Designed miniproteins, single chains. Designs and how they scored, part 4

Each design is a single chain, and the fold is of that chain. pLDDT is the mean over its residues in the fold that is shown.

## One batch from the design tools (miniprotein)

Design m107
Fold by ESMFold2-Fast:
Formats: structure tokens, C-alpha cells, sequence
Structure m107 (fold): chain A 97 residues (1-97)
């Protein structure tokens, strides 16, 4: 568990530029930096998915976390961020096993 949480924290920092313990504002800014032309609704949806995924990881609900990261990846692709989509998909794959 402790080693998985360390790997998770590092993957989040690499993919999003912020740690999983970052504030709502920091996370939203990190998302916006990767999808600068996105609507506030899109940013808020991505933030909610990220928060739900992080909360699921902390609760040991890894399958649920994988589903949230997968949804985040799909949303990121829809709004044109291949980078954010790839980062979220990598996290989904990590927790799907």
C-alpha cells in the first residue's frame, strides 16, 4: 500500500504537475494549463473526476479509482488534451491491476 501510494504520488506529479494533496485551485490551474481553451464546466468536470479518483485511491478502492481516471482520460481526449488524456490513462492502467 505505502509503495503504491508513493508510485501514485509520483505519477500524479509527472502527469499533472501537482501532487494529489494539492488544493482545488492548484489542481484546476494545472488542468487549465493543459487545456487553456476549455470551458469552466470542462475544468470543473475534470477536477471532480480527479478528486473522486484520488479519494478512491486513498480509500483503497483501486478499481473505482481506475474507472474515474479512465473517464478523465476520455473527457480530456474529447476536449483536445492528448497529454492529459495519456496521463489519466496511465493512472487508470496502474490501478486496473
Amino acid sequence: LEEQLKSFEEMVKVGFGVGPDATKEEIKKAILSRVPDSSEEDINELYKLFKEAVDAVRAGRFGEAAEYFKKMSEKAKQIGSDYLAAAANTLADFFST
Scores: mean pLDDT 81

Design m108
Fold by ESMFold2-Fast:
Structure m108 (fold): chain A 80 residues (1-80)
Amino acid sequence: MEETLTLFLINAAEAGLLVLERLMKKKGYSPEEIEKFRQEAEEKIQTARDLLKEGNYEQARKVAEELIDEITRKEKEVLA
């Protein structure tokens, strides 16, 4: 169960990032700004995936949840 929940959160973060990138592009954000956010988010996704592979589900979930929160905050900023 913990592995499945952790994987679900990581996948949710990846999906959220794709939605946010499309939204930023539609709102006229520069390719440079979008790429910077993508790079930072992808690094966090990779960290969560590495933790998942190591069996560190608690830390992997924390990283994924923190990224989901960051994506949500950025989405709110973009929509403001």
Scores: mean pLDDT 87

Design m109
Fold by ESMFold2-Fast:
Structure m109 (fold): chain A 83 residues (1-83)
Amino acid sequence: MKLIIDVGTTSTKVRDENGKELFAAQTGLAPGLPQQVLEAIAAFKPSEIKIVFGGGAMEQKDKIIAQVKANFPNAKITVIETT
């Protein structure tokens, strides 16, 4: 399955390849993605993950990318930044 992770300042959404929302949670105050978001992604067993950074999660971007790569080492990961 291909998943899209839409990372905002206040919320993170997990979408399928057609843009349908599968899961949503608050991004939180701690660095990186909340554990419930990682668990939701893992449940879908993705072969490809696209991470879209919107809404200024700038300082957490590298942490989130590293976290996703560590949790899903066999998935193809693509990163997109929105202005």
Scores: mean pLDDT 76

Design m110
Fold by ESMFold2-Fast:
Structure m110 (fold): chain A 80 residues (1-80)
Amino acid sequence: ALPSRDEAVARATALADQYRAGKISEDQLLEELSKLLRALVRAGAYDTLLAVLETVGSRLDAATYQRFLQRAEEILRELS
């Protein structure tokens, strides 16, 4: 099911926090975030997508966030 904005932000927050705590790898983080982004893009939930991008950007280091943005751009290009 498509998550609400609050559910999507909570999911992104939890994933970023797990990564920062060393509980998941960068590859696991990016894969799970990519799944969330694909669901949001397919549904046209662009307000929620922007909230997820902002949440992730506030919680991740610049290098990891840049790799996430590259995947987000690829997903948008594939699904638009």
Scores: mean pLDDT 86

Design m111
Fold by ESMFold2-Fast:
Structure m111 (fold): chain A 72 residues (1-72)
Amino acid sequence: AEERARIAEEAERAGEELYEKVKEQSDKEVQDALKNQSEEVGQQAKERGEGRIKTAELTLEAARAGAAAARA
């Protein structure tokens, strides 16, 4: 019981860290593309980043639900 809750909480934390890193990396890629390349490349970088962020959000939501269930 306690071990499952701990693992679920670690997964939730890992999901939060991944979400923040994906957002930071996406913002950097868009800024770098706009500064050093073109608006078209910047738009493509933004769309790729939005896809990664959405995946990270879904993963985090699942991890949070798992942590809540493990505590019940």
Scores: mean pLDDT 79

Design m112
Fold by ESMFold2-Fast:
Structure m112 (fold): chain A 77 residues (1-77)
Amino acid sequence: PSEEELEREIAAALGLIKVAVSLVDARNQGLTDVAELAREKGAEIVALERAGASPEEIQAHTDKAVAELDKAFEEAK
């Protein structure tokens, strides 16, 4: 792969790891709605990678997804 393709793959992989951690935490706490949100955010990251989004766009989307998940966890308490 090109350097740009590899950087995109790495950005997507790091984003998916962050979302996967949130998914596991939500499942462990029995927070079904938060777990579903994590699955949706993971699917969005995969879709961006498939669409050829820049590494910066994937990182920005991941940051927003993490913020939304953090808010959902706080609201579930």
Scores: mean pLDDT 85

Design m113
Fold by ESMFold2-Fast:
Structure m113 (fold): chain A 68 residues (1-68)
Amino acid sequence: MKLVPVEEVPVSEKEAVLARLAESLRAQGRTDEQVAAAVATLNATLAQMSEAEQRALLGYAVRELEAA
């Protein structure tokens, strides 16, 4: 196995947020294909953000989920 750079945001946290989003989209009547496309688009968008922007966005998402 090769060592890869450590992400500032843990993979488990990012994956948990994406999983919650996928469940929400399915609850709204989206197909599995549409959900997969939306998750892939969001993941690609996050990859283009700085670490500070990713942290801010994840923090906002957590607050929204707690408020619901």
Scores: mean pLDDT 65

Design m114
Fold by ESMFold2-Fast:
Structure m114 (fold): chain A 62 residues (1-62)
Amino acid sequence: SPEEQLLRIIEELRASPDPGVQLAATWLEDQLSKSRTQEELEQVLDMALDIRRRLDRHLAER
């Protein structure tokens, strides 16, 4: 489910030793807590996937 995928991404980010990545996980968890509909949940999941993609790209440029 989108909720399961989102929680999995949040836990992956939270496991990072990088405080900036942990902050992103906290922000996503806050967005998830405010989601009331399936559509809102899918929007938060899309944001989580975008954050993960940006972090992967940033690390590749490092």
Scores: mean pLDDT 78

Design m115
Fold by ESMFold2-Fast:
Structure m115 (fold): chain A 95 residues (1-95)
Amino acid sequence: GLVEILEELGLEAAKKQGVELTEEVLEEIRKKAEELAKETLEELRRLGVPEELIRELKEARSREEFLEALIRIASALTGLPEAEIRALLEATLAK
């Protein structure tokens, strides 16, 4: 789900930055992932994103499903084609 994907991303970021992965740090990453997931889903609902797309993001099982859900949501919010959103995301991640 979204929480597990956000937790994995948080762990990778902490490790890349040389943060010591103590039990306290692991608990904080999990808590922040849960809070971020909740806030993100509520904000998307407030912005009028269709519940079906919100569900797809919440229930994502892999990073690929998570990114595809984000691209569809961004496309719905901006009116830009999914292909253009994908190109912008790839350009941002390359920096």
Scores: mean pLDDT 82

Design m116
Fold by ESMFold2-Fast:
Structure m116 (fold): chain A 73 residues (1-73)
Amino acid sequence: RRDELLERIAEILKLPVSTVRELLKRPAEEIGALVAEILGKKVEDLDDEEANAVQALAYLSRGDLEAAEEMLR
């Protein structure tokens, strides 16, 4: 279940699953900025799908699997 969500987030962000797993180790509040940096964008330039994937990853880093699944609907 958690690994399936990580694979979906990786596909949306077009990043390796290993990179997404490393991002999970960061504080939730830092994840958006780190993803934007990796993608070569500003946080405000993330599209809706990328922004939802970032929020899902932040929820997963806080242990909230249900909220993460909602973001990826």
Scores: mean pLDDT 81

Design m117
Fold by ESMFold2-Fast:
Structure m117 (fold): chain A 101 residues (1-101)
Amino acid sequence: SVRLTLSPTERRLASNLNPFYLAHLALRGEVEYAESHVEAARALEAALSPETLQALLLASRAAANGYSISEILAILERELGRRFTRADLLRFADLVARFFA
């Protein structure tokens, strides 16, 4: 569910991560998505360490489900056992943009 109380920065983060999340679901056969974006997700996933990929997938899924930055950071700390920052989430968005250009 999308939360209507999200800040512009949180909405932009979700928008920037959403192409990767949708392409990841398409790689798993769960949705249909543009083949160029599916191949971009395949290349990105192959380029990342398993740890970084897990963090990106958790952040992308949480953003797609309308969670705030603070909630996403709490999810990452709980699930991965280490702290992330707002800057880490922005770097994830930049990374997706680089592959999905």
Scores: mean pLDDT 83

Design m118
Fold by ESMFold2-Fast:
Structure m118 (fold): chain A 91 residues (1-91)
Amino acid sequence: KREILEERLALARALAAGDLAAAEEEARRLVETEYEYLASLTDDEELKEELKERGERTFAEDVAWIRAHPEEAAALAAEGIPLLEERLAAA
C-alpha cells in the first residue's frame, strides 16, 4: 500500500532529522491511515472500536519511546530510509 509507505518514509525522515514535533504528527497520520485500512476490512463495530483503541495505545507507547530515546529513534529511522525509498520506487 503506497500511502502507508509514503507515511512511513515521512515519519522516518522527521525522526532522522530530530524533528520530534513533525515525527509525532507523522506517527499520528500513520496510525489513522492504518486504522482506516483495517476498519475497512470488517463490518464488526466492536472490532473496529478495538482496532481504534489498539492504535491509540500503540501511538502513545511509540511517542513515549521516541521522546525517551530520540537519538536511537533517529539512528533507526536513518537506517530505514533507503529501504523505504526502494520499496516506494518498486510500488
Scores: mean pLDDT 81

Design m119
Fold by ESMFold2-Fast:
Structure m119 (fold): chain A 62 residues (1-62)
Amino acid sequence: MSPTVRRAIEIVRGTARRLGLSEEALEAGIAYILERQAAEPQPVAVLATEAMGVMLEVEFGR
């Protein structure tokens, strides 16, 4: 796993823990990071921010 992907996953895991998000939301966020980075390399901040949006959509239906 690339350092960029590992760091983005670390950030979203921390966010999920802090906000009390479900395992389902966290898994969706991690899957998004992996798919997004495979399609087009992105900085950690972009991956983490976009994945956070995905996690919130799964958790809260937005």
Scores: mean pLDDT 82

Design m120
Fold by ESMFold2-Fast:
Formats: C-alpha cells, sequence, structure tokens
Structure m120 (fold): chain A 97 residues (1-97)
C-alpha cells in the first residue's frame, strides 16, 4: 500500500541520519515529519496505527528540536524512540498484507 511504502521510506531516511551533516539531518527530519503526518491522516489506518504514527511524529519533532539546541544525547534518544515506533507501525502494516 502507499502507506506501507511511506513507512519504509521513513525507515530508510532514519537509517541514513547518523551519516548526515547537521543541516542535512534537520532537512531529513522535516521530510520524516511531513511523511508521518501524511501517514497518520490516512483514513485507512486503525486508531492504534494512527496513535503510533502521531507518537513517531512528535518524537521526530523533538529530535529535530534537540539537534537545533545542540543536545545530541537527547536528540539520539528521541530518534531511537521514533525509529522503534515507525518499525512497530511497519510490522503492523505487513501483517495486514
Amino acid sequence: SAVSEAVREILRILEELPHLSREQKLKALDEIARKLREVYNDPRLSPLQKAIAEAAYRDALLAREYIEKGDEFKANLYLIVAGGEVLTLERMLEREE
């Protein structure tokens, strides 16, 4: 599905993040947040799937905020949490296919 493709693309971008410059990381996180917003606004998602996508969206925005503040430790914590949430969503969507 288009949602499953979007989730896989988000995971790909997250995997590339550690190798990016600060400016590229901020741009990549803006793209992740945009894609997650599209995902949780999809009417085909269950309420639980939407809640997980919204949580990932919030955690991606927090990671971005901490990168801007220069707090790499907190940024990395929120990136790990967001990654786990997106991976959970991918696994749930795969079970429906």
Scores: mean pLDDT 88

Design m121
Fold by ESMFold2-Fast:
Structure m121 (fold): chain A 100 residues (1-100)
Amino acid sequence: SDEDLEKMKELLIEMKLEAYKIMAKLSEEQQKKFEKVLDELGDRFEEIIRKAIENKLSLEEFVEQVLKEMEELKEKNPELKEALDELIERFEEIYEEILK
């Protein structure tokens, strides 16, 4: 629905802001690696949004798909596990807040 699509966009915007806050706490070397992971995550989010529009995914289905992609990036980047765990936790908190 249009309402679900707007909530999906809000989640992604708030998620991006939280990602920058997490990045500010990292070492310079970790920041460069994290920026690369965020770029890859951005590409994956764009694909998920396209699928959500095309297949009329619910907000819950969208969130499940996003969390899956984030977990895969965490496994691929074990050196950033702590930062990505924090990002996943923040994403889940934002999702719960949007549902209120």
Scores: mean pLDDT 83

Design m122
Fold by ESMFold2-Fast:
Structure m122 (fold): chain A 95 residues (1-95)
Amino acid sequence: MNPEVDKLAREAAENVFSDKKRAIELALEAALTAGLISKEGYENALKLLAGEPLPSQRQRDLGQGAIQTGLLFTAQQLRIQGLDEAARRFEELGL
């Protein structure tokens, strides 16, 4: 695992039980750092988390896809580290 991605995933796990929005933001940053989501997807995801209206369905789809990818990727990284309870919380947020 990339050390920066590992750090972001662990910070997300620390937040998932107390600050869901911050946990999702950290999960998105981990996926962006790993190259799994685009900067456009990341920016649209942050706007969705902030409750900001997006002008097009394409932008909403990109943001939602980035959130889903970030949550599932972070959950997988946490399971590799043995943090199964935190990983399950990220999987539940993606549903």
Scores: mean pLDDT 85

Design m123
Fold by ESMFold2-Fast:
Structure m123 (fold): chain A 78 residues (1-78)
Amino acid sequence: MRELVEELLRRLNEIIERTEDLEAQMALATVEVALAVALVLDDVEGAKRAARRLLEVLEEYGIEDPETRETAERIIEA
C-alpha cells in the first residue's frame, strides 16, 4: 500500500505541474494533501477515499492519464 500511495503522489505532482486550469489544480492539490496525510498516518481507508476522489476529479476536469487512473484503482482494490 505505501509504495502505491507514494507512486500515486509522484504521478499526481506531474499532473498538477502540467495543469493550467486553476480550479482543477486546486482540486488535485486537495487530493494530494489527503494522500500525503494518509501516507503519514498509515491510513489505508483514508488512502482509498483519496484515490476514489482523485478518479472523480480526473473525470470532472477531463484529465486523461491512464497510468494515474490504474494506480488509483490498485489502491482502491487493495
Scores: mean pLDDT 86

Design m124
Fold by ESMFold2-Fast:
Structure m124 (fold): chain A 62 residues (1-62)
Amino acid sequence: SSMEKKLQEQKEIAEKIGRILREIGDALTKLLQAKKAGDQAAVAEVEKQLEEINKRILEELK
């Protein structure tokens, strides 16, 4: 395979990681806001979102 092909594959992986990190950051921000508000339902929803993100990460590593 060409060097260009490997660089493209690495770029695609980096972009996937970047998207996941942004989703985690957004979820953590929502979790902080929910905890400050004392909204137990919102906390549970964000915790579920983080669990779904974790499942997607594990699926991507296959």
Scores: mean pLDDT 82

Design m125
Fold by ESMFold2-Fast:
Structure m125 (fold): chain A 69 residues (1-69)
Amino acid sequence: MEVTLVVEIDPTKTAPAQFVRVVERLGGRVLSLEGNHTQAVLTAEVPDLEALLAALRALPGVKSARLAP
């Protein structure tokens, strides 16, 4: 399924490449990744949204991850 997530980050601890690795490890594909110093917007095609949210929240420097409206 295609999902868009808003991820709040600490840029000193979290690299954008980590989001791509998490999505790919879960059998998904990143469609877009855009952001600034404190927030990333990730659009990805994933088989399991709940697994993706849990994995993103477990990354160092991720403060929150949620579905975009």
Scores: mean pLDDT 79

Design m126
Fold by ESMFold2-Fast:
Structure m126 (fold): chain A 66 residues (1-66)
Amino acid sequence: SKKEDEQQGEKLLEQGSKAFAEGDLEKASQLFKQASEKYKKSGNTEKSKKLQQLSDSLQEAAETQK
């Protein structure tokens, strides 16, 4: 299950990166937050923290560009 959570986190990270490249900061933030939760469940706390920080920053940016 932990390996499965890590794989799901990788997929969500890829989707978030694509959303970010397209300029969809709100979607990118949501996807990185979901990826962070998956990495946390897999025990990858450091990657989870990095993605959570990125998600928070992108959420802030998305709210200010409206």
Scores: mean pLDDT 84

Design m127
Fold by ESMFold2-Fast:
Order: structure tokens, then C-alpha cells, then sequence
Structure m127 (fold): chain A 85 residues (1-85)
């Protein structure tokens, strides 16, 4: 579906931009790139929703403040893209 491609591409683009903000934080950058990889492999809206749930769970469990904040930003961004679709 062209709509799921648009959602996936929008989320992936935002995550690519976000990872540059953490160029000097390898832990946070790695977490952003892991989420990006999962988004790029998403074929359905349910796959994107599963990524969102996983990101929300990881944010709650994360003890590093910077990585936690990045995961929260990612979750909010994914939710916003889905709502605008």
C-alpha cells in the first residue's frame, strides 16, 4: 500500500535526522538505529504499531536519561506520523 510506504518513509526519515543529533553518544545512536532498522522492515501498519509498543516499553525500562529521552521522542514521533496519516 502506498499509504503504509508513506508512513514508513516519514518515520524512517525522522529517525535518520534524529540519529545525527546523537553522533557523539554511541549508546543512544545505536538505539535510534535499531528502531530505524525495525521501521525499514515494516510491511504493515501493525508492524509500525508493534515497533511503537516496543519503543514505549524500552523507554520505560531504560535507566540512561539521554537514551530514555531519545526513545520517548521516537515514540511520540511515530504516534504523530500515524495520527496524521
Amino acid sequence: SSKIKDIRDSVAGGLLELHWAYLYDPKTRSAVLEVLDKVLKAETLQDILDVLEDVRRRAEEETDPLTKQALQIIGDYIEKVIEQA
Scores: mean pLDDT 85

Design m128
Fold by ESMFold2-Fast:
Structure m128 (fold): chain A 79 residues (1-79)
Amino acid sequence: SEELFNQISTILSNYGKDNPLLLLKIKKLIEAAGEVDDNLSTKILEVVETASQEGKSDLEIFVDVDVVFGVNDIKKATK
């Protein structure tokens, strides 16, 4: 959602990682996911903050976010 994207953008900006290409890639992941519940949003925000604090690269941050969405898709498939 727009709200989740804005929260991610704010976290990345706080750590100097607000690269437009990274933000575009994350926005596309959010758009592709469709419905994002509060539990998934919280997990994504935690992963973004942790990866940014650890000094991970843009690619590593993107991969960490992508993995969280992938795990959520597996959970949906098993319902």
Scores: mean pLDDT 78

Design m129
Fold by ESMFold2-Fast:
Structure m129 (fold): chain A 97 residues (1-97)
Amino acid sequence: SELEEEARRLLEEAERLREEMRRLGEEGRRRMRADPELQPLLEAAEKNPEIGAMVLGALHRVGASTPASASGGAILGVGLDVEIRLKEERARRLLEE
């Protein structure tokens, strides 16, 4: 019962972070389309699948940061994804015990 309640809390936190990441991703796409400084990055993403994958994976970071930081964010921005997966994994392990 206590382990199930802890797991439920972790899953609720993961869902909240997933919704936040979705909102930040939408904001990131909006900023990239509106910002002429990010147009070369968008053009490179269309021509190079590896750059395209990095841009898509980092849209939530673009939404959370200034447009001028987007290049660094696109390469390094995985924090929310990792946080969500770790919480879901902890919940799964608690339910298995």
Scores: mean pLDDT 65

Design m130
Fold by ESMFold2-Fast:
Structure m130 (fold): chain A 101 residues (1-101)
Amino acid sequence: SMKEEVLEEARKALENAAKKLEENPEEFSEKQKAAVAKAKELLEAGVSPYAAYLYALLVELADLSREELLERLRRVAEELRRAGEEALAEVLEEAIREIEA
């Protein structure tokens, strides 16, 4: 399905972003660095490919204003809850709280 293809591309995007951060750290904001670190932690903990998709969105949205980023993340969390992915929604809600702090 298209969803499975998007999740696989998100996983590759996460791996590529982590590699780019090690090679060119000056190109990343502090928020982007934190997002990469958190995403690596989640993948190493064995969280599903859906977490990689969430990470890809976090990295892609890092250049948005704080308000725009939070609004989009809240929409993704709502979508996850509607899909029955409660654990992933909770992880994203925790990330939202960290960004709000």
Scores: mean pLDDT 64

Design m131
Fold by ESMFold2-Fast:
Structure m131 (fold): chain A 75 residues (1-75)
Amino acid sequence: SFLERGRQAAQEALEAVLRFASNPIAEEVLRQAERGFRTLTEAASKKDEEVGKQVEELGRQALEEARRAIEETRR
């Protein structure tokens, strides 16, 4: 269930950043997503360390993709 929530959160975060990528609030949306993913990773790790690592990796990949999207709109 944490992995399922992690995948959903990753998709939602990427979609939100892409939706607002050209808007000044895109960085704030990204920071909110980073905080949400940190909380989810901590909750998952308390239940299962390996699941926590998987959720953390999903978040890292999604947030990196989101950051690149913001950078592309600023070129």
Scores: mean pLDDT 79

Design m132
Fold by ESMFold2-Fast:
Structure m132 (fold): chain A 82 residues (1-82)
Amino acid sequence: GHMERIKQELLERVIELVKRGDIDGAARLLEEALERGEITYDDAMEIIDKVERETGDSIRAGVLRLHLAVRKTVDDRLRRRR
């Protein structure tokens, strides 16, 4: 469906950015999708796992996971204060 198409397009763009070494661009793309509510943190982690499998680049995948883990921690704390 619609969410599956968004996730697939996002996956393809993140793979391209990671292959180019543009990790900041890849992180921004994932963070913008999260802010728009188009994907969940679990969806973003699944995308990163697929990127790692497709590229074989565990270091860059690890950096992306760290960016998302920090964002999730901040978001969870802010939501619990509501």
Scores: mean pLDDT 80

Design m133
Fold by ESMFold2-Fast:
Structure m133 (fold): chain A 70 residues (1-70)
Amino acid sequence: MYKAKVKLEDGKIATVEGEFVDDSLLVGKAETEDGRKGTAVIDLKTKKAEITFDDGEVVEGELLEVEEVS
């Protein structure tokens, strides 16, 4: 499992927990610091993230960090 931190375009931080579905693509569950939930797709080559929240809103972000968690 991997844990990532993403900075959204509104300045909020989202935590993503997920797995690689491709060599450069991390997909997982996202939760913002204010408790908003969604699904994230993170491209590690471009360091760009896209989060689709449960209400259907799509927000762009940038990858800050990613780590493997045991």
Scores: mean pLDDT 83

Design m134
Fold by ESMFold2-Fast:
Structure m134 (fold): chain A 80 residues (1-80)
Amino acid sequence: SETEKKVQAMADKVNAFVDEMLAQFPDNPQIQAQAALLRATVDWLLANASKLSLEEAELAERGLDLFLDEVAAQAAAQAA
């Protein structure tokens, strides 16, 4: 379904982002905690993709994009 494709695309994007963050900050407990939460969130979305509407998946994508932006901002502040 379109919902399952969107959820898979979100999971791929989030997992790629998390891998980059963990590679850059391997011993940062704040980044590790946020990475774990992001992974848990997309794992839940993947497990429940068949139960979600496209509109619910789009809302989840917007929320995840905001979360990714926040983690990226925190990482940038820590690197500065």
Scores: mean pLDDT 84

Design m135
Fold by ESMFold2-Fast:
Structure m135 (fold): chain A 75 residues (1-75)
Amino acid sequence: MTPEDIQKKALELGASKETAEKIKEAAERLGRRLGRKPSLEDALSEVLSEFGIADKTIGASVQELIDLANEEIKK
């Protein structure tokens, strides 16, 4: 997915504007590092690793999005 697609998906799952922007930025950084387009799951894991320790509110919000994305996959 593009970083813009990932941001839109995060907003659809109920992320705040601030959390969705951080997920987009993480997707852009991860895409540059991997040389490929990251998935939503890749971007969520990157944000959780970078911000989950420093900002518990962002970490909790990203964990909720991971749980919601996994629920969607189960259907």
Scores: mean pLDDT 71

Design m136
Fold by ESMFold2-Fast:
Structure m136 (fold): chain A 74 residues (1-74)
Amino acid sequence: SSMEKEKKLKQKHVAILSAAALTLISYSQVPTPDLMQQLKDLIEELKDDKESMELLKKFAKKYNIEDLVKLIEE
C-alpha cells in the first residue's frame, strides 16, 4: 500500500537524517571541508523529503552552521 511505502521511505530518511545530524555535530566541533562535503552528500539523499530537510535546517541553525543553512535554502 502507499502508506506502507511511505513509512518505509520515512524510516530510510530518518536513518540518513541521523547520520547527517551526527556529522553536523562533528562539524560544529571541528569544521573541515571533508565533513562539509559529507553533509552536502547526505542532504542530497534527503532532497525529496521536505520534512527531513526542514528538521535538518532547524538543526543547522541551532548549531549556527550558516554555510549549511544557505545550502538547504537554495
Scores: mean pLDDT 73

Design m137
Fold by ESMFold2-Fast:
Structure m137 (fold): chain A 66 residues (1-66)
Amino acid sequence: SMMEKQKKGREVADLMRRLLREGKSVQEVRDEAEKKFGKPSEEVRKILREIAEKLREIGDEFQASL
């Protein structure tokens, strides 16, 4: 069901958040997510894109404040 796909996306996002907090690179995070959940589905890719967009926005705001 779509709910199960969304739950999977949330678990992937939670894992990525933990790895980023640990200082892992984007590549390391992607590799760990693929090992644990397999290659991302279309729905999971959509969620990952939204996370990346939010991170970019935050980064741009911090850059502008310097």
Scores: mean pLDDT 70

Design m138
Fold by ESMFold2-Fast:
Structure m138 (fold): chain A 94 residues (1-94)
Amino acid sequence: MEETLKEIDELAEKIKATDLSDTSTIMDLLVQMALLVNEALKKEKDKEKQIELLEHAIKIYEELREHFKDNPAAVQFLDELIEGLKEKIEELKK
C-alpha cells in the first residue's frame, strides 16, 4: 500500500508538470492514475486501507482539479473521477 501511495504522488507531480493546454497527455496520465488506484483497490483486502487509498486519491484529484481549473476537459474528467471514488467509499462504509 505505501508503495502505491508513493506511485500516485509521483504520477500526480508528473501530471502537474504537464503543459496546461496538453489535454491529451493530461487525460492519458489521469487514466493511468485511475488504473493504478483500481488495481491497488482490487489487491487490498482490508476495508480500512481501501478507504485510505480512495481518500488519498480523491485528495490528489481535488488538487489536480484546482491546478487545471482553466482546462474544462480535465476538470470534467477529474469531477467524474472524484464522484466515482466518493461512491466507492460510501459503498465500502455500508
Scores: mean pLDDT 84

Design m139
Fold by ESMFold2-Fast:
Structure m139 (fold): chain A 89 residues (1-89)
Amino acid sequence: REKVRELAKKAIDIANKLMEEATKKGYGEAVSYASKAAGHFYRALLADEELRRQHVEEALQAVEKMKEITDFKELADEVIKYLREILEL
């Protein structure tokens, strides 16, 4: 639905920025988490209600791990915000 797609797009855009910045700085672990989160966002957009929730929760877990890296905490918090808004819909 439109609101879910809008929030997911914002989360994907920020996750892609996290992946680009992590790649530039050589943080392989952060790149792995960002890539995993982005993959789950794409799957969530194509899934039904139940499967969408599962993918959003898996993306949340990956982004929470990235939050432990100081340079990415602010961007990670923004992604978490949008993912939680999707779960409340």
Scores: mean pLDDT 69

Design m140
Fold by ESMFold2-Fast:
Structure m140 (fold): chain A 95 residues (1-95)
Amino acid sequence: MEEEVKKMDEEEKEKVLKEAEEIMKKEIEKLKAENPDLTMEDLFNNKSPIVQLINEALKLQAEGYKLVLEEAPEEKIKEVELKILILSLKIIEEA
């Protein structure tokens, strides 16, 4: 999986991220339709494999933003981006 991500060009990476984002959006919309009062705690306690992957992706996105705000080295930001791409592929596989 990491080897596959390293071989991707920027266009392929953007396509993977967009596809995973659409899957995440649809899953969240589905959960919210089933429970209009859905909280972040409900999402974190959900045992569904796809929702667990979505939770991990959301946590990594938050970590990435924190690193940018803290002016962390570009290498650390790229490491988080790589982890997000790997999770994005897993989200696509689970969907």
Scores: mean pLDDT 78

Design m141
Fold by ESMFold2-Fast:
Structure m141 (fold): chain A 60 residues (1-60)
Amino acid sequence: KRLEEAIAEVERLLREAWAAGRPFSDAVVKVDEIAAQFTPEERKKLYQHFLELARELRAA
């Protein structure tokens, strides 16, 4: 499984939640499901990307 594909899916989920006016916590469950298929090091990168994008979207 490609980490870059998972990062793209996480970005899509966050942008979709933002556009729909839903809290990012709704995306966390799906992100956790995606992260479960990766190593602990890859999961850390995935969650870091999630947090950074969530911060960027809220700042805009």
Scores: mean pLDDT 76

Design m142
Fold by ESMFold2-Fast:
Structure m142 (fold): chain A 68 residues (1-68)
Amino acid sequence: AREAAIEAAVREGRRLGVAEEVARELADSWLTGDDARGVRLILSGRISAEQAAAISRAVREALKAAGV
């Protein structure tokens, strides 16, 4: 489940031109409940709000496919 969610984030990030490290960090922040970390990434300008929303959607879809 977690691995599939991170893979989905990296794949969507790559499609949008987001660095793999940033996509992984954003997904990990959501999966661990560390929302402040995710918000800091967006506020720092390393990722746009639109890119973050698309990656979030991919993570949610992967988690649903894993039986939730």
Scores: mean pLDDT 77

